Designed miniproteins, single chains, continued (3). Designs and how they scored, part 63

Each design is a single chain, and the fold is of that chain. pLDDT is the mean over its residues in the fold that is shown.

## One batch from the design tools (miniprotein)

Design m10327
Fold by ESMFold2-Fast:
Formats: C-alpha cells, sequence, structure tokens
Structure m10327 (fold): chain A 68 residues (1-68)
C-alpha cells in the first residue's frame, strides 16, 4: 500500500506541475506579445524552467516505481 500511495502522490504532483507549466507558458507568451520588461520575461522563463525540471524529476521517479 505504501507503493500505491507514493505512485498516487507522484501522479497528483505530475498533474499539478503540468497545469502550472501550461499556465506559466501562456503568461510568458502574453508577456512577450504585450512587450513586458525583459526582467519580467526572464523571471517567467526561469520559473518555467524550474517547473519543467521538477516535472522531469517526478516522471523519472514514476518510471522507476512502475518498473517494479
Amino acid sequence: KELEEKIKELLEKEMELGVKIVDLAVKLVVAKKEGAPEEEIKELEEKLRELEEELEKVRRELEELRKK
């Protein structure tokens, strides 16, 4: 049951990160179109990169658990 709980938590985190990434990507596109300051665009790009890295880590952990 511990394995089942871990998989569920990781799947929930994956979904949550996916939604956040899409939302942030949309904000970045809008900011670029509206001519937002470079500093703001850079902050959005950095946050997006961090979320994408976290998603990759979660997906890697899920793959390891599913192999068993």
Scores: mean pLDDT 81

Design m10328
Fold by ESMFold2-Fast:
Structure m10328 (fold): chain A 68 residues (1-68)
Amino acid sequence: SAQEAYEEGKELLEKGDYAEAAGKYGEAINLDPNFAEAWRNLGVALEKLGLTAAAAGAYAKAAELDPA
C-alpha cells in the first residue's frame, strides 16, 4: 500500500539511505499521487542527495496538496 511504502521510506531516511528512501516515497506517490506527506519527505530525501531542483519540485507539490 501507499502507507506501507511511505513507512518503509521513513525507516530508510532515518538510517541515512536517502536514495532508497526516495525510491520508497516514489512508490507511495505512484500508489497515491495526493499523498502530501510522501511528496514532502521525497523532497527531504532528494535534498539530502543534493538534488535541489528535484527537491524543490517535490516540496511545491506537497504544498499544493496541503497548503495549510
Scores: mean pLDDT 85

Design m10329
Fold by ESMFold2-Fast:
Structure m10329 (fold): chain A 106 residues (1-106)
Amino acid sequence: MLYNDVGNSEFAKGNYEKAIAYYQKAIELDPNDARAYKNLGEVYFAQGNYDKAIEYYEKALSLIPEEEHRARATVYRNLARVYEAKGNLEKAAEYQALADQHLQLA
């Protein structure tokens, strides 16, 4: 979707607020756009807002079918990175195991 692509471009430039605005526009057009929610999680993680990153990654997971193993693995890996950054190594290991399991099924 155009807004996700523009958001990705702004994120790559370090323009986090513009990236967020474009991903929010993508969600306004399609509230079930799992990629836009995942992308919002990535931006909030880059900003160090780990709690918002987790909220958006969990929202992305809720919109990705269980059989979409590669997409789910990507989000689980992102959740593992956020929990590691928060110092919660037990949850980081749990999400990394879920990511690895889904990659084996892909």
Scores: mean pLDDT 88

Design m10330
Fold by ESMFold2-Fast:
Structure m10330 (fold): chain A 86 residues (1-86)
Amino acid sequence: NLLKEAEELKKENTASAYGKAAEIYEKLGKYEEAAELYKKAAELNLEAGDLEVAAYFYRKAGEAYKKAGKYEEAEEMYKKAEELLK
């Protein structure tokens, strides 16, 4: 059960686990929830000082928001990723 696996991963409260959970939600077509999980992974990497990895996850969140039809949120995520790499 992929959904149960993703729920267990979310309980770990780590960037890696949120990233894996987001990938599962993408496979299930739950793009908005996947985007929120990628955003959480990005925020945890920012807190840890891993700017390149944070930017990667913000781009993934943007891609998932775009697939969900959330174009404004997607643009916000892409801008966050760009700002981190300057």
Scores: mean pLDDT 88

Design m10331
Fold by ESMFold2-Fast:
Structure m10331 (fold): chain A 91 residues (1-91)
Amino acid sequence: MEEAERLLREGWRALLAGKPEEAIRLLEEALKLDPENYEAWVALAMAYAAAGKFEEAREYAEKAVELIAEREGEEFAEEVREAMEEMLEKM
């Protein structure tokens, strides 16, 4: 878990630094270590969108929403889905 959290933080830093390809690599590794961490799925969806890979971004977003619904409830999952769809539409 500690390693997955480190990779998630580094992935977000890469994304914020305008390095979506680096963010994708770090976040995919984070997911391999902790596949139930929906934050990593959300971050990957954003990273793929930033890289212009909108089909992959939607796939990761859908998986993130599924995990959020399971852990946090359907209402929060729907809010995240709507927010992610809005972000993907603007990109």
Scores: mean pLDDT 80

Design m10332
Fold by ESMFold2-Fast:
Structure m10332 (fold): chain A 100 residues (1-100)
Amino acid sequence: SARLAELDALLARIGALTQEAIEAIENEDWERFEAALEELERLIEEALRRGFLAPEDAERALEHLERARRDKDPERAKEHLGEAYVAATGPLAEQRRALR
């Protein structure tokens, strides 16, 4: 189905950008890190607008991304990024399972 394909693409993009953000932290590439966070924020907002995420789930994910952006400790920034990933992808994966 078209919705299943869109969910698969969204999950893949969030996963790839999260990995890119983690790699940017490991390499101390803060410009690349910020670019990856901005794209993750755009994807979460798009998922909310399209009805793939509930407002509460989108707000939680965006809050964790903002914490990752603000935290000066690389390990804590990665933890916040992981929490954002789970908050966004958990609801999307449940929708994907329901369509099977």
Scores: mean pLDDT 88

Design m10333
Fold by ESMFold2-Fast:
Structure m10333 (fold): chain A 56 residues (1-56)
Amino acid sequence: MLTPEERERLRRIGRAFDAYVRAKEEGKTLEQMAKELGISPEEFREEVERARALAA
């Protein structure tokens, strides 16, 4: 049961995660992904982990 704010964030993170998976296949680094999204590598990793937990 997500709040509207959490749902909006997860939608945004969903796109980030999809980009991460594809970039990983292309050999991009996590830092490059975070840069493209305008967030820190630590923030990006945290959001990916959170999205994965929610999806499980």
Scores: mean pLDDT 69

Design m10335
Fold by ESMFold2-Fast:
Order: C-alpha cells, then sequence, then structure tokens
Structure m10335 (fold): chain A 68 residues (1-68)
C-alpha cells in the first residue's frame, strides 16, 4: 500500500499533472471526459499565471519529444 509520504507527494504533483494534461489535450485536440474537464477547470482556476505558463511549456516539450 502507498505510504502517507507517497500519497502526499502524489497529491502535491496532481495539480501540475492536470495542468500539463489540459494543455496536451488542447494542442492535440483530444476530447476529455466531462469529469476530467471539470477537475481540470477547477485546477486551472486555482493556478497562477506562472504555473499555467510552466505547464504549457512542459506539455509542448513532451509533444515535441513524442513527435521526434
Amino acid sequence: APSAEELEEALRRLPEEMLIQRFVAEITGERLSPESEARMAEVWAAASEEERAAARARAEALLAEEAA
């Protein structure tokens, strides 16, 4: 079973991962489930402009790596 420390780390990373996935979906035109879109919208609204910019840069880098 995951430890409390592992769960805390996963929860801390979840907002960043959701922001990255939102940008990946926007760039690729992928359709998300309504539940995923609702969660991503919540994380987006809570995120700073800098966090959104960093997530976008990460998403673009990941897609460029996959395309290479």
Scores: mean pLDDT 72

Design m10336
Fold by ESMFold2-Fast:
Structure m10336 (fold): chain A 63 residues (1-63)
Amino acid sequence: SLQEQIQKALEEFYGSKSEEEQIEQTKRLAELLAPLSRRAREEARRLGLPSLGVPGGSEGKAK
């Protein structure tokens, strides 16, 4: 599951000994989180929300 992949990536990130390895694990985490961000936008659209109702996110394009 996606949760297990994220958990594993987090454990590898915190378990890594070198800064260079941590950077590489961070990139993997970002790639794993990208689908979750997309799913959140799709759910917001399905529910009829005006945009992502979260501060610091995309303002959305409506105008």
Scores: mean pLDDT 62

Design m10337
Fold by ESMFold2-Fast:
Structure m10337 (fold): chain A 81 residues (1-81)
Amino acid sequence: MKKEFVEKALEHVREALKALDSGDYEKAIEHLRKALEYAEQAGVTEAVRYLENAIRYVEMGDKERAKQALEEAIKVLEEKL
């Protein structure tokens, strides 16, 4: 596992949460796609699943389920540091 990629994934997840709070769903999706790329490179399969679910929820406009999935992704990613 690449610690640098885990840290980059976390950075983009946090930026996506800020974008969701501001209602900028396009920006949130951009950050989540970057977080997904880094989580895949890090090999954190559980975080990849949560991030894929979060992207789907953002595309549906379901902010609450998106945030729940992102909180689970953060927990999994932080456990790898």
Scores: mean pLDDT 86

Design m10338
Fold by ESMFold2-Fast:
Structure m10338 (fold): chain A 62 residues (1-62)
Amino acid sequence: AEELLKKGKEAFEKGDYDEAIKYFTEAGSKGSAEAQKNLGRVYAKLGDLEKAEEAFRKAAEL
């Protein structure tokens, strides 16, 4: 989970949103609230507000 979160952050910083979504989704599925928050930020950046809200809600519930 921790390594996946790091890879997701690196991908997001480089503008590789597809890779960021992949890594944050995997880390989030393993119970990382931080990964769910970052997944929400990626979706918000892409304009997918519904998926962003879902990810932020999941982070708050963890």
Scores: mean pLDDT 80

Design m10339
Fold by ESMFold2-Fast:
Structure m10339 (fold): chain A 55 residues (1-55)
Amino acid sequence: SIDDVIAEFMARLARELSPEQMLAAMREAGAWLKANPDASPEEVRAWLEELLARG
């Protein structure tokens, strides 16, 4: 599910990013999810992986 993808990604961010970077990533993720309410779990995962690669 999308919730499971988000939970997995949040756990990964907590290990790999500073608290400041994590908050910025969370805000960007929230904005993207709001703009894409019908996104599949696979599309959410792909976008989150791209977000990490950019950071």
Scores: mean pLDDT 76

Design m10340
Fold by ESMFold2-Fast:
Structure m10340 (fold): chain A 75 residues (1-75)
Amino acid sequence: MSDSELVLGILRLLRDRGEATPRELAEALGVDQSTVSRLLRALERQGLVERLPGGRYALTPRGRAVLDRLEAGLA
């Protein structure tokens, strides 16, 4: 799976669940937790996800807008 496909998967799961841990995202996407953690750090630096107490992540409003664009590009 490409990084672009994994990013789309992460953003979709965070939209659908509200918040998730790197472990929960890795299990749902069938990838290792270190890959998800790397991508979450990149997304956090871009302002697309926010880090919450307890090691959870959630979508920002900017992240939702980017998800909409990514889904349009994959339709």
Scores: mean pLDDT 83

Design m10341
Fold by ESMFold2-Fast:
Structure m10341 (fold): chain A 98 residues (1-98)
Amino acid sequence: MSVEELKKKADELEKQGKYREAANFYIESARKALEEGNFDEAREYLQKAADAVEKSDLSPEEKRRLVTRIVAEAMELVAGELIASDPKLRAADQRLAA
């Protein structure tokens, strides 16, 4: 499923008040955007996922689980942006992949 399809499904679920399902699809969209190197898009989806979790009527334990997933993806985003912005880190990553 494409990033655009996942985002459209998440937006629709959020409009219906299905915040748990919306958060799951936003996290999936962010992960796919990260895999494609679209860091700005991934950041937007992680923010939408966090907002959906906050608005949800989930137990504190379920919210903590979703927040943990969001934080993990946010760490991957920060690492990816750092590598992409630094020519020396980008060159080192390319050499290590060989």
Scores: mean pLDDT 79

Design m10342
Fold by ESMFold2-Fast:
Order: sequence, then C-alpha cells, then structure tokens
Structure m10342 (fold): chain A 70 residues (1-70)
Amino acid sequence: MEKPSPEELAEEAARLGYLEEKSGVEVIEELARKYGLSPREVMDRISSAVEVHREIAAKYKAEREKRKLE
C-alpha cells in the first residue's frame, strides 16, 4: 500500500476515533495494519499534522453528535 501523507493519516485517525468512537489504541493499530506502518510511525505522522487532526476531529465530533440524535 502507498504510505499516506501525515494529513491523510490524521484525517483517517480523527474519523476512526471521533466518528466511529474507536479507542486511541484501536485507531493506531488499525492504521498501522492498513498502511503497513509501525504504531510508532503512525503516531509520529499524526503528530506532524496535529493541527489538521484537531480541525477534522471537531468536524467528526459534530457529525457523531448529529447521528446520536437519529
């Protein structure tokens, strides 16, 4: 698999953690398996795009809350 950009990985992590409500450990392990990265590499890449992760996380939190109302 092609290695994702830090921004792409941060977006996927925010979706899994905030929209799909997976734990941080589950998110890191799933992304590591999906992209053939180590858990450390996943964490490092997300950390390099932490601003993008926070912005996208806010969006997915709002979407999750909307789903709970239905």
Scores: mean pLDDT 75

Design m10344
Fold by ESMFold2-Fast:
Structure m10344 (fold): chain A 68 residues (1-68)
Amino acid sequence: SVEEKLKALKEELSKDPRLTAELVGKKTLVISGDLSPERLTGIVLRIIGDYPELDVKVEGNTITVTGK
């Protein structure tokens, strides 16, 4: 399910101490923290590659991930 994939992605990203990954409700994951443009691009590409059923939106230095 989307919820299980968001939880898996949160666990993976939480291993990086530079990042904060928080679940907002059951269907949204918000990624923030020390996001340089290079790190932000790398995270977006990783999500698109590994989680193709998830939608990724970038607003400033924050990444929001939802189900498609």
Scores: mean pLDDT 82

Design m10345
Fold by ESMFold2-Fast:
Structure m10345 (fold): chain A 85 residues (1-85)
Amino acid sequence: MSADELARRVYEKVKELLEGKKTVSRQEAIDILRKALEELGLPKEFIDTAVEELEKLLEGVKTLSRDSAAMAAGMATREAHRRLS
């Protein structure tokens, strides 16, 4: 699976899991990324790497919109794929 395809799937899954929410906390965004990657069947090493990348992206961020959370999750997933390829 390409980095772009995986990032798109993660973006869509995060938006689905955050349906009905307008804003989320930094911690909720991190927890939802982990859940999305687990539901997509990614290994623990990949999930931990993607979470680390998301934590870096959200440094100093307290809250973000559903769309921003989904975009950040996709970006973190793309970076994790790059690091582990």
Scores: mean pLDDT 86

Design m10346
Fold by ESMFold2-Fast:
Structure m10346 (fold): chain A 57 residues (1-57)
Amino acid sequence: PPALTLARVAELVARGLSNKEIGAELRLSEHTVKVHLSHIFAELGVNSRTQAAVALS
């Protein structure tokens, strides 16, 4: 389900992984990871990867 994928992407972002590394771990394209990150940023009200990682930790 999309919610499970977003949760896994959020966990890996909190661990400091790149979009390419997250894609490799979850077997997603880098583009798909970027789309999920845009949704996570919108949900958290943040505009940077660093802010998202802090909010998710």
Scores: mean pLDDT 79

Design m10347
Fold by ESMFold2-Fast:
Structure m10347 (fold): chain A 73 residues (1-73)
Amino acid sequence: AAAEAQRHIDRAREALEKGDYVEALKHVYRALQADPVGAGPAADELAEQLEKEGKTDYANGVRAIRADALARA
């Protein structure tokens, strides 16, 4: 559901602000499971923020989660 996905995106952003990259990825995963298409743009923005912080492996993790979620949609 879109509302559920948005809650997880908000939690992912909070986790990223705190430097909790693992928690951010868990919330991205849950958001994309709830809304694979609608949560895509927010997942891309979070991946860009992770890359800007030098967390390239985590950024690639977000991109992989998004690709997998879309393939299963």
Scores: mean pLDDT 82

Design m10348
Fold by ESMFold2-Fast:
Structure m10348 (fold): chain A 76 residues (1-76)
Amino acid sequence: MNKEMVQQILEQAKRYLEELKKLNASDEVLKKAEERLEEIERIAAKPNPTSQDVMEAVKLLQEIKELLEKVKKEKE
């Protein structure tokens, strides 16, 4: 279950990064999102992610989502 949850989080993070690229987000924003995605990928690479790993992945996903929402508001 935890492994499946982390995989879903990873796929959502990849979608958010793709949206950031489509919005022509700054290199600084893309770097921050990519660094958070890399951390999620490290968690997803674990064979048996713990509940703590899932919580960390959720926090990282939320940070990427906040970057995306900020960029969307700046482009409106």
Scores: mean pLDDT 85

Design m10349
Fold by ESMFold2-Fast:
Order: sequence, then C-alpha cells, then structure tokens
Structure m10349 (fold): chain A 74 residues (1-74)
Amino acid sequence: SSMDEELFRMLSEVLRLAQELRQAGASEEEILAAVRERTRELADEMGLSPEQREALLTLAEQLVRSHLAQLRAR
C-alpha cells in the first residue's frame, strides 16, 4: 500500500539521518533526540493520529538503537 511505502521511506530517511549525525561525531543521545524530532515532524506532515505517531516513534527509535548497537559491536 502507499502507506507502507511512505513508512519505509520515512524509516530509511531517519536511519540516514542517524548515520550522518554519527559520522559528524554526535553522541547516541544526540542522535536519538534528532531522530525523535524528525520522526515527529514527518508524522505531523502525514496527519497521523497520536497512536500512530507513538508507534512510529517507537519503531524509529528501536531501529536506530539496533543500528548503533551493530556499529558498536564491530
């Protein structure tokens, strides 16, 4: 569905933002704060309900934390 494609695009954008901030020397706390802010902006632009926004924030944070943990394990 178009919604699934938009969700994938948003999550990809958020992961790219996390990668760029990490390369710039940002801390994990700074990266997660920026990711949450950007995810909220994107959810608001899409007109998501509060429940959908919370689900998206949780998913985005989980994916970014997982990505950063994988990079630390190397």
Scores: mean pLDDT 82

Design m10350
Fold by ESMFold2-Fast:
Parts: C-alpha cells; sequence; structure tokens
Structure m10350 (fold): chain A 80 residues (1-80)
C-alpha cells in the first residue's frame, strides 16, 4: 500500500539525514552532501506516495523532513 511505502521511505530518509549530519560533524562534507541528497529523494518520494494515499499525517512528516534536509544542505554549503 502507498501509505506503508511512504512510512518506509520516511524511515530511510530520517536515517540518511542522521548519517549526513554525523558525516558533517566529522568534516566529511562530500559524504554529508551525498547522504542529504539521498534523504531529499526519499522524502520527495514519500510525499508523493503520502499524497496518493490521502494520509495527511504522512504528508506533514514528509514536508517536515524535506525542510530539515534543506537546512542541513545550507550547513554543507557553509562548511565547503
Amino acid sequence: ADAAAARALLAEGERLLAEGREALKQGDVSTAREKFEEAARKYEEALRLAQRAGDRELVARAVEGGREVSKAMREVEEAA
């Protein structure tokens, strides 16, 4: 089901975002960028599936995840 797939993608996005932040703390800007770009793609796909499922809670989670990735990517730009 689209809702179950959206939840799986949200979990993967959250993991990638955390891994990217850890890489950034260690000064690995290139790994952080790659992880944040992957997280962005996971949240975008999760949003699409959540919208198709009509699940407002999953839509909100995907939108919030995307905003966190955007914030993290700005930190990458400042570190580079």
Scores: mean pLDDT 86

Design m10351
Fold by ESMFold2-Fast:
Structure m10351 (fold): chain A 55 residues (1-55)
Amino acid sequence: SLEELVAEFGGRIIRVGDKAYAVVPPERAEELLEKLKEMGYDARLVSDNVVEVKL
């Protein structure tokens, strides 16, 4: 699940409407973004430590 993946990266996930925001350590943000894109998610970095996922 998204929750399990984000937790693996040392983060937390916040769901808001049709979107989810993964708050992770800044050094892990790019790695998480790449993993989400590989899994087929529409994801983008919105801050140095926040990845937005469109659900």
Scores: mean pLDDT 85

Design m10352
Fold by ESMFold2-Fast:
Structure m10352 (fold): chain A 56 residues (1-56)
Amino acid sequence: SKEEELVLIAKFVFEGLPLQDVAEQLGLSVSAAAQYIIKTWKEEEDEIRKVYEELK
């Protein structure tokens, strides 16, 4: 789901989850995952931060 993808990106940004693990869970190559994270962060930073706060 979209929410699960935002949780993965939040853990990558805030907890240092390895890019390889994010790529594997998204079903993307490492390069594609990096591009997806950059794009999603630019478009949905506030939602990513909100999702991360809800995990606390």
Scores: mean pLDDT 84

Design m10353
Fold by ESMFold2-Fast:
Structure m10353 (fold): chain A 71 residues (1-71)
Amino acid sequence: AEEIRERAERLLREAEEVLQKSVEDGNWEAAQLAREAIRLARKAIEVADSNPEEAEKLVREAEELLEKARE
């Protein structure tokens, strides 16, 4: 639970940085992907202790979106 929560919190910080850069660059598609990653990471943090399986799934989805946003 703590490990998945830490991963989700790190991912949230990374996604917020990607969103800021994407907006500065005018890359609206990357900004949209980063916003979705932020939403999923926040939900993963919320459910990490009560539903670790769902939290892990949300983190994986957010990681995929963030990778795509950084291309």
Scores: mean pLDDT 83

Design m10354
Fold by ESMFold2-Fast:
Structure m10354 (fold): chain A 97 residues (1-97)
Amino acid sequence: MEEKAKELAEKLRDYVEKALGYAQESLRTGPEKKEEAANLVKEALDIASELYRILGEKARPVVEAVDRAAANLMKGDYQGAIEALQRALEKIDELLK
């Protein structure tokens, strides 16, 4: 994998992990962390889009997972958002191998 793509994937992983943490907190403690999770997922979508420009189809599963997380957060489906964010981490880890 290109060095720049690896750096972006590592940065994306950090944003997705933080978003996952806030989504889990929102599920447990109520919607106070919803905006924090949504903002992190928005930043993650921007990074995922840059990865897609570099890696193309190889990065598509990551983009789709992050986009699904954003959609579920806006819908108030925190459980679906958590699942999508976990999927994104799996796909990012596959890119980093």
Scores: mean pLDDT 83

Design m10355
Fold by ESMFold2-Fast:
Structure m10355 (fold): chain A 74 residues (1-74)
Amino acid sequence: MDLVQRQYEASRLVRQADELAEQGNYAQAIELYQQAIALDPDSSRTYARLSDVYARAGNLAQAAAYRARAAELA
């Protein structure tokens, strides 16, 4: 898969994850954000979104870890 296809697929996964997070389906949102990070590991915004979802799910340790990673990439 070329870079453009990877970035497009990552963006699509982020949009789906955002919708799932708004519905309160944090487990599926986390899975899709992690898939998006695998395709586009330099996206500070995606790490920040994943951090937020982990916090909303009550996993503060993972939320802190992904928040730190988002800050490193910003």
Scores: mean pLDDT 83

Design m10356
Fold by ESMFold2-Fast:
Structure m10356 (fold): chain A 80 residues (1-80)
Amino acid sequence: AEELIEEAERLVLEAEEALKKGDYEKAIELANKALHLAMEAMKTAEGELLLRAIGVAIAAIGIRIEAALKLGKPELSKVK
């Protein structure tokens, strides 16, 4: 679980950097990968690791929504 969370956290940082650079499609791709890893980690994570995985999932969803809105394609933000 911890290794998946660490990789997901790294992907969130890379997605935020892509978003800042205006690479919205790259930001969505990286955020989708981070969300997938966070969801996998949530299957086995407990305590602090579970909270970290939830935090990554929330951040990834937020990046996807922002990037999709800036692209004018809200359909890319399919998770609620």
Scores: mean pLDDT 78

Design m10357
Fold by ESMFold2-Fast:
Structure m10357 (fold): chain A 86 residues (1-86)
Amino acid sequence: SLEREIELGVIELGVASLLTAVKREENPEKEEIIEALKKALEKLAAGDLEGAIEALRKAKEAAEKGGDEETVKALDLIIKGVEKLK
């Protein structure tokens, strides 16, 4: 449906915006977070929601290791959004 396509587009925009924010931060896990977010975007674009969730969970784990609580919170919201579309 168009509504589902719009919801996916909003999620993709959210992930892309988070990727831009993470690139500007000083974080020892920054590269791992960036790689995982890029993979999540690739999976979302391909319609692979399960693969996207796995990549987003890896990004969240890296953010937790790096002490980036704001990125962890953002990823929790994004993951819940993707799970509702399955």
Scores: mean pLDDT 85

Design m10358
Fold by ESMFold2-Fast:
Formats: sequence, structure tokens, C-alpha cells
Structure m10358 (fold): chain A 64 residues (1-64)
Amino acid sequence: SEKTAKLVAIVLDAVGLAIEGRATPEQVQRLVKAILEGNAEEAVKLAREMGLSDDVIEEIKKAL
């Protein structure tokens, strides 16, 4: 689905930040868990802490 594809893209962006050393693997794992649980508030908070863009944060809000 389009929603699933957008969530996968968000997770890949977060993984990319961790590979570059700009986020921790634990932050990525917590973001994935929040997304799987449908917890938009926690997912948005974690995305902001990781330094994901405002556009990505808005996509999280729309998808959850």
C-alpha cells in the first residue's frame, strides 16, 4: 500500500542517519517499534530527536 511504502521510506531515512553516525541504532529500533504500535506521538518525538526533517515528520503524522 502507499501508506506502507511511505513508512518504509521513513525507516530507511532513519537507518541512513544511523549508518552515517548521526543517530543511534537504539533510536532507529525505538522509532520502528513506535510505528508498528501506531503510536504517532512517540514516533514524531523520536523522529525530531534523531533530526529527521519536518516533511518526514508530517508524513509520519499522516501515515499513523
Scores: mean pLDDT 83

Design m10359
Fold by ESMFold2-Fast:
Structure m10359 (fold): chain A 66 residues (1-66)
Amino acid sequence: MPSVEEILEELKAALDQYLKLNPDLPLEVAKRLARHEVRVVAEDYNLSEEEKERIEREVLEHLESR
């Protein structure tokens, strides 16, 4: 099972790659995609609600800081 830190780094990298390929994507659409990916990952790894909320927050902060 990957750590929360590993999941965060992989999600950030995947989103960065997706945004690089889709530079005109609106931020609100990118945020919706990020929330969906976090939900899928949380279900796949049986993450707690606290872990899911932390990952979602940090991924969204990463998107907003670009």
Scores: mean pLDDT 81

Design m10360
Fold by ESMFold2-Fast:
Structure m10360 (fold): chain A 53 residues (1-53)
Amino acid sequence: SEELDRVIELLRQGKTPEEIAKELGISPLEVVRLIQEAMERLGVESPDELAAA
């Protein structure tokens, strides 16, 4: 869950999935999966809604 929270924080800072991947030391594909999981858990339909929440 810490990785998930960090991904949401970085999205709020305007980071791209590629930039988040570099900062967390994971693949961009892994970042996309974490974004999808966060969207499902918060009940939002887009990454922009995650950044705005």
Scores: mean pLDDT 78

Design m10361
Fold by ESMFold2-Fast:
Structure m10361 (fold): chain A 90 residues (1-90)
Amino acid sequence: MKELEEKIKKLEKEIEELEKELKEAEEKGDVEKQIELLEKLIKLEEERIKLLKELLKVAPKEKISEIIGELLREIGRILDLERKLEELKK
């Protein structure tokens, strides 16, 4: 559990850094950089989903609903990122 939580925190930090870079690329109108960053974000969000699923298998019953809520939010986030990526490829 602790090892999974630490891996999740590390991914969250990487995601936050990439989101800041994405915002800067959006402000500059750098479409190529936006595409690169969106692809990287999708990959990290997918990895976070995998870790949350592993966490769900070992979590105490009291934390299950919280982890499920995080999983649902991550699925929605990936769908939003994929939609943005498709719009930029036009």
Scores: mean pLDDT 84

Design m10362
Fold by ESMFold2-Fast:
Structure m10362 (fold): chain A 90 residues (1-90)
Amino acid sequence: LVEEARRLLEEAAEIARRVAEETGNELAKEAAEYLEKARERLEAGDLEGALEYAAKAVELLARAAEEDPGLEEALRLALEALALIGEALA
């Protein structure tokens, strides 16, 4: 669960960062930063902190995807990571 969530957060962050560089989408850039913070918390064993940052990234990605549909994949990956982190806490 934790290893899979970490991989999904990394993939989502890479897509968000790429789209932000290509389009100048500020929400995508901010989402990538929160995805990276979530990964750092997950690596530190802070599942609650990881969940909070991942949830914030999902909100930002949902908004960013309205302008850049290429972010829908990053949103899907981030939602899956959020679900896995939530399961690890249960």
Scores: mean pLDDT 85

Design m10363
Fold by ESMFold2-Fast:
Structure m10363 (fold): chain A 82 residues (1-82)
Amino acid sequence: MAPLSVAEIAAAHLRLIGAGVRELLKEGVKTLEDLLKAVRERLRKLGYSEEEIESILEALKEDIERLAEDGVDPALKEMVEA
């Protein structure tokens, strides 16, 4: 099998800390920028490099923007529009 990409490894870690991301949304993180900043700080504390963090955040941003466009979560739309 091909080796796991940095993004796949990070996605697995984000699933483990997914409750934390949901709590940030619940606590009123209102902009996509603020959400990405909070996630960046957590990834940095987990020992990821800046290059790895940027790759992970770019993938996360794309997923959030797509979910916002699909209208699945109104909070995500508000964050993207802010």
Scores: mean pLDDT 60

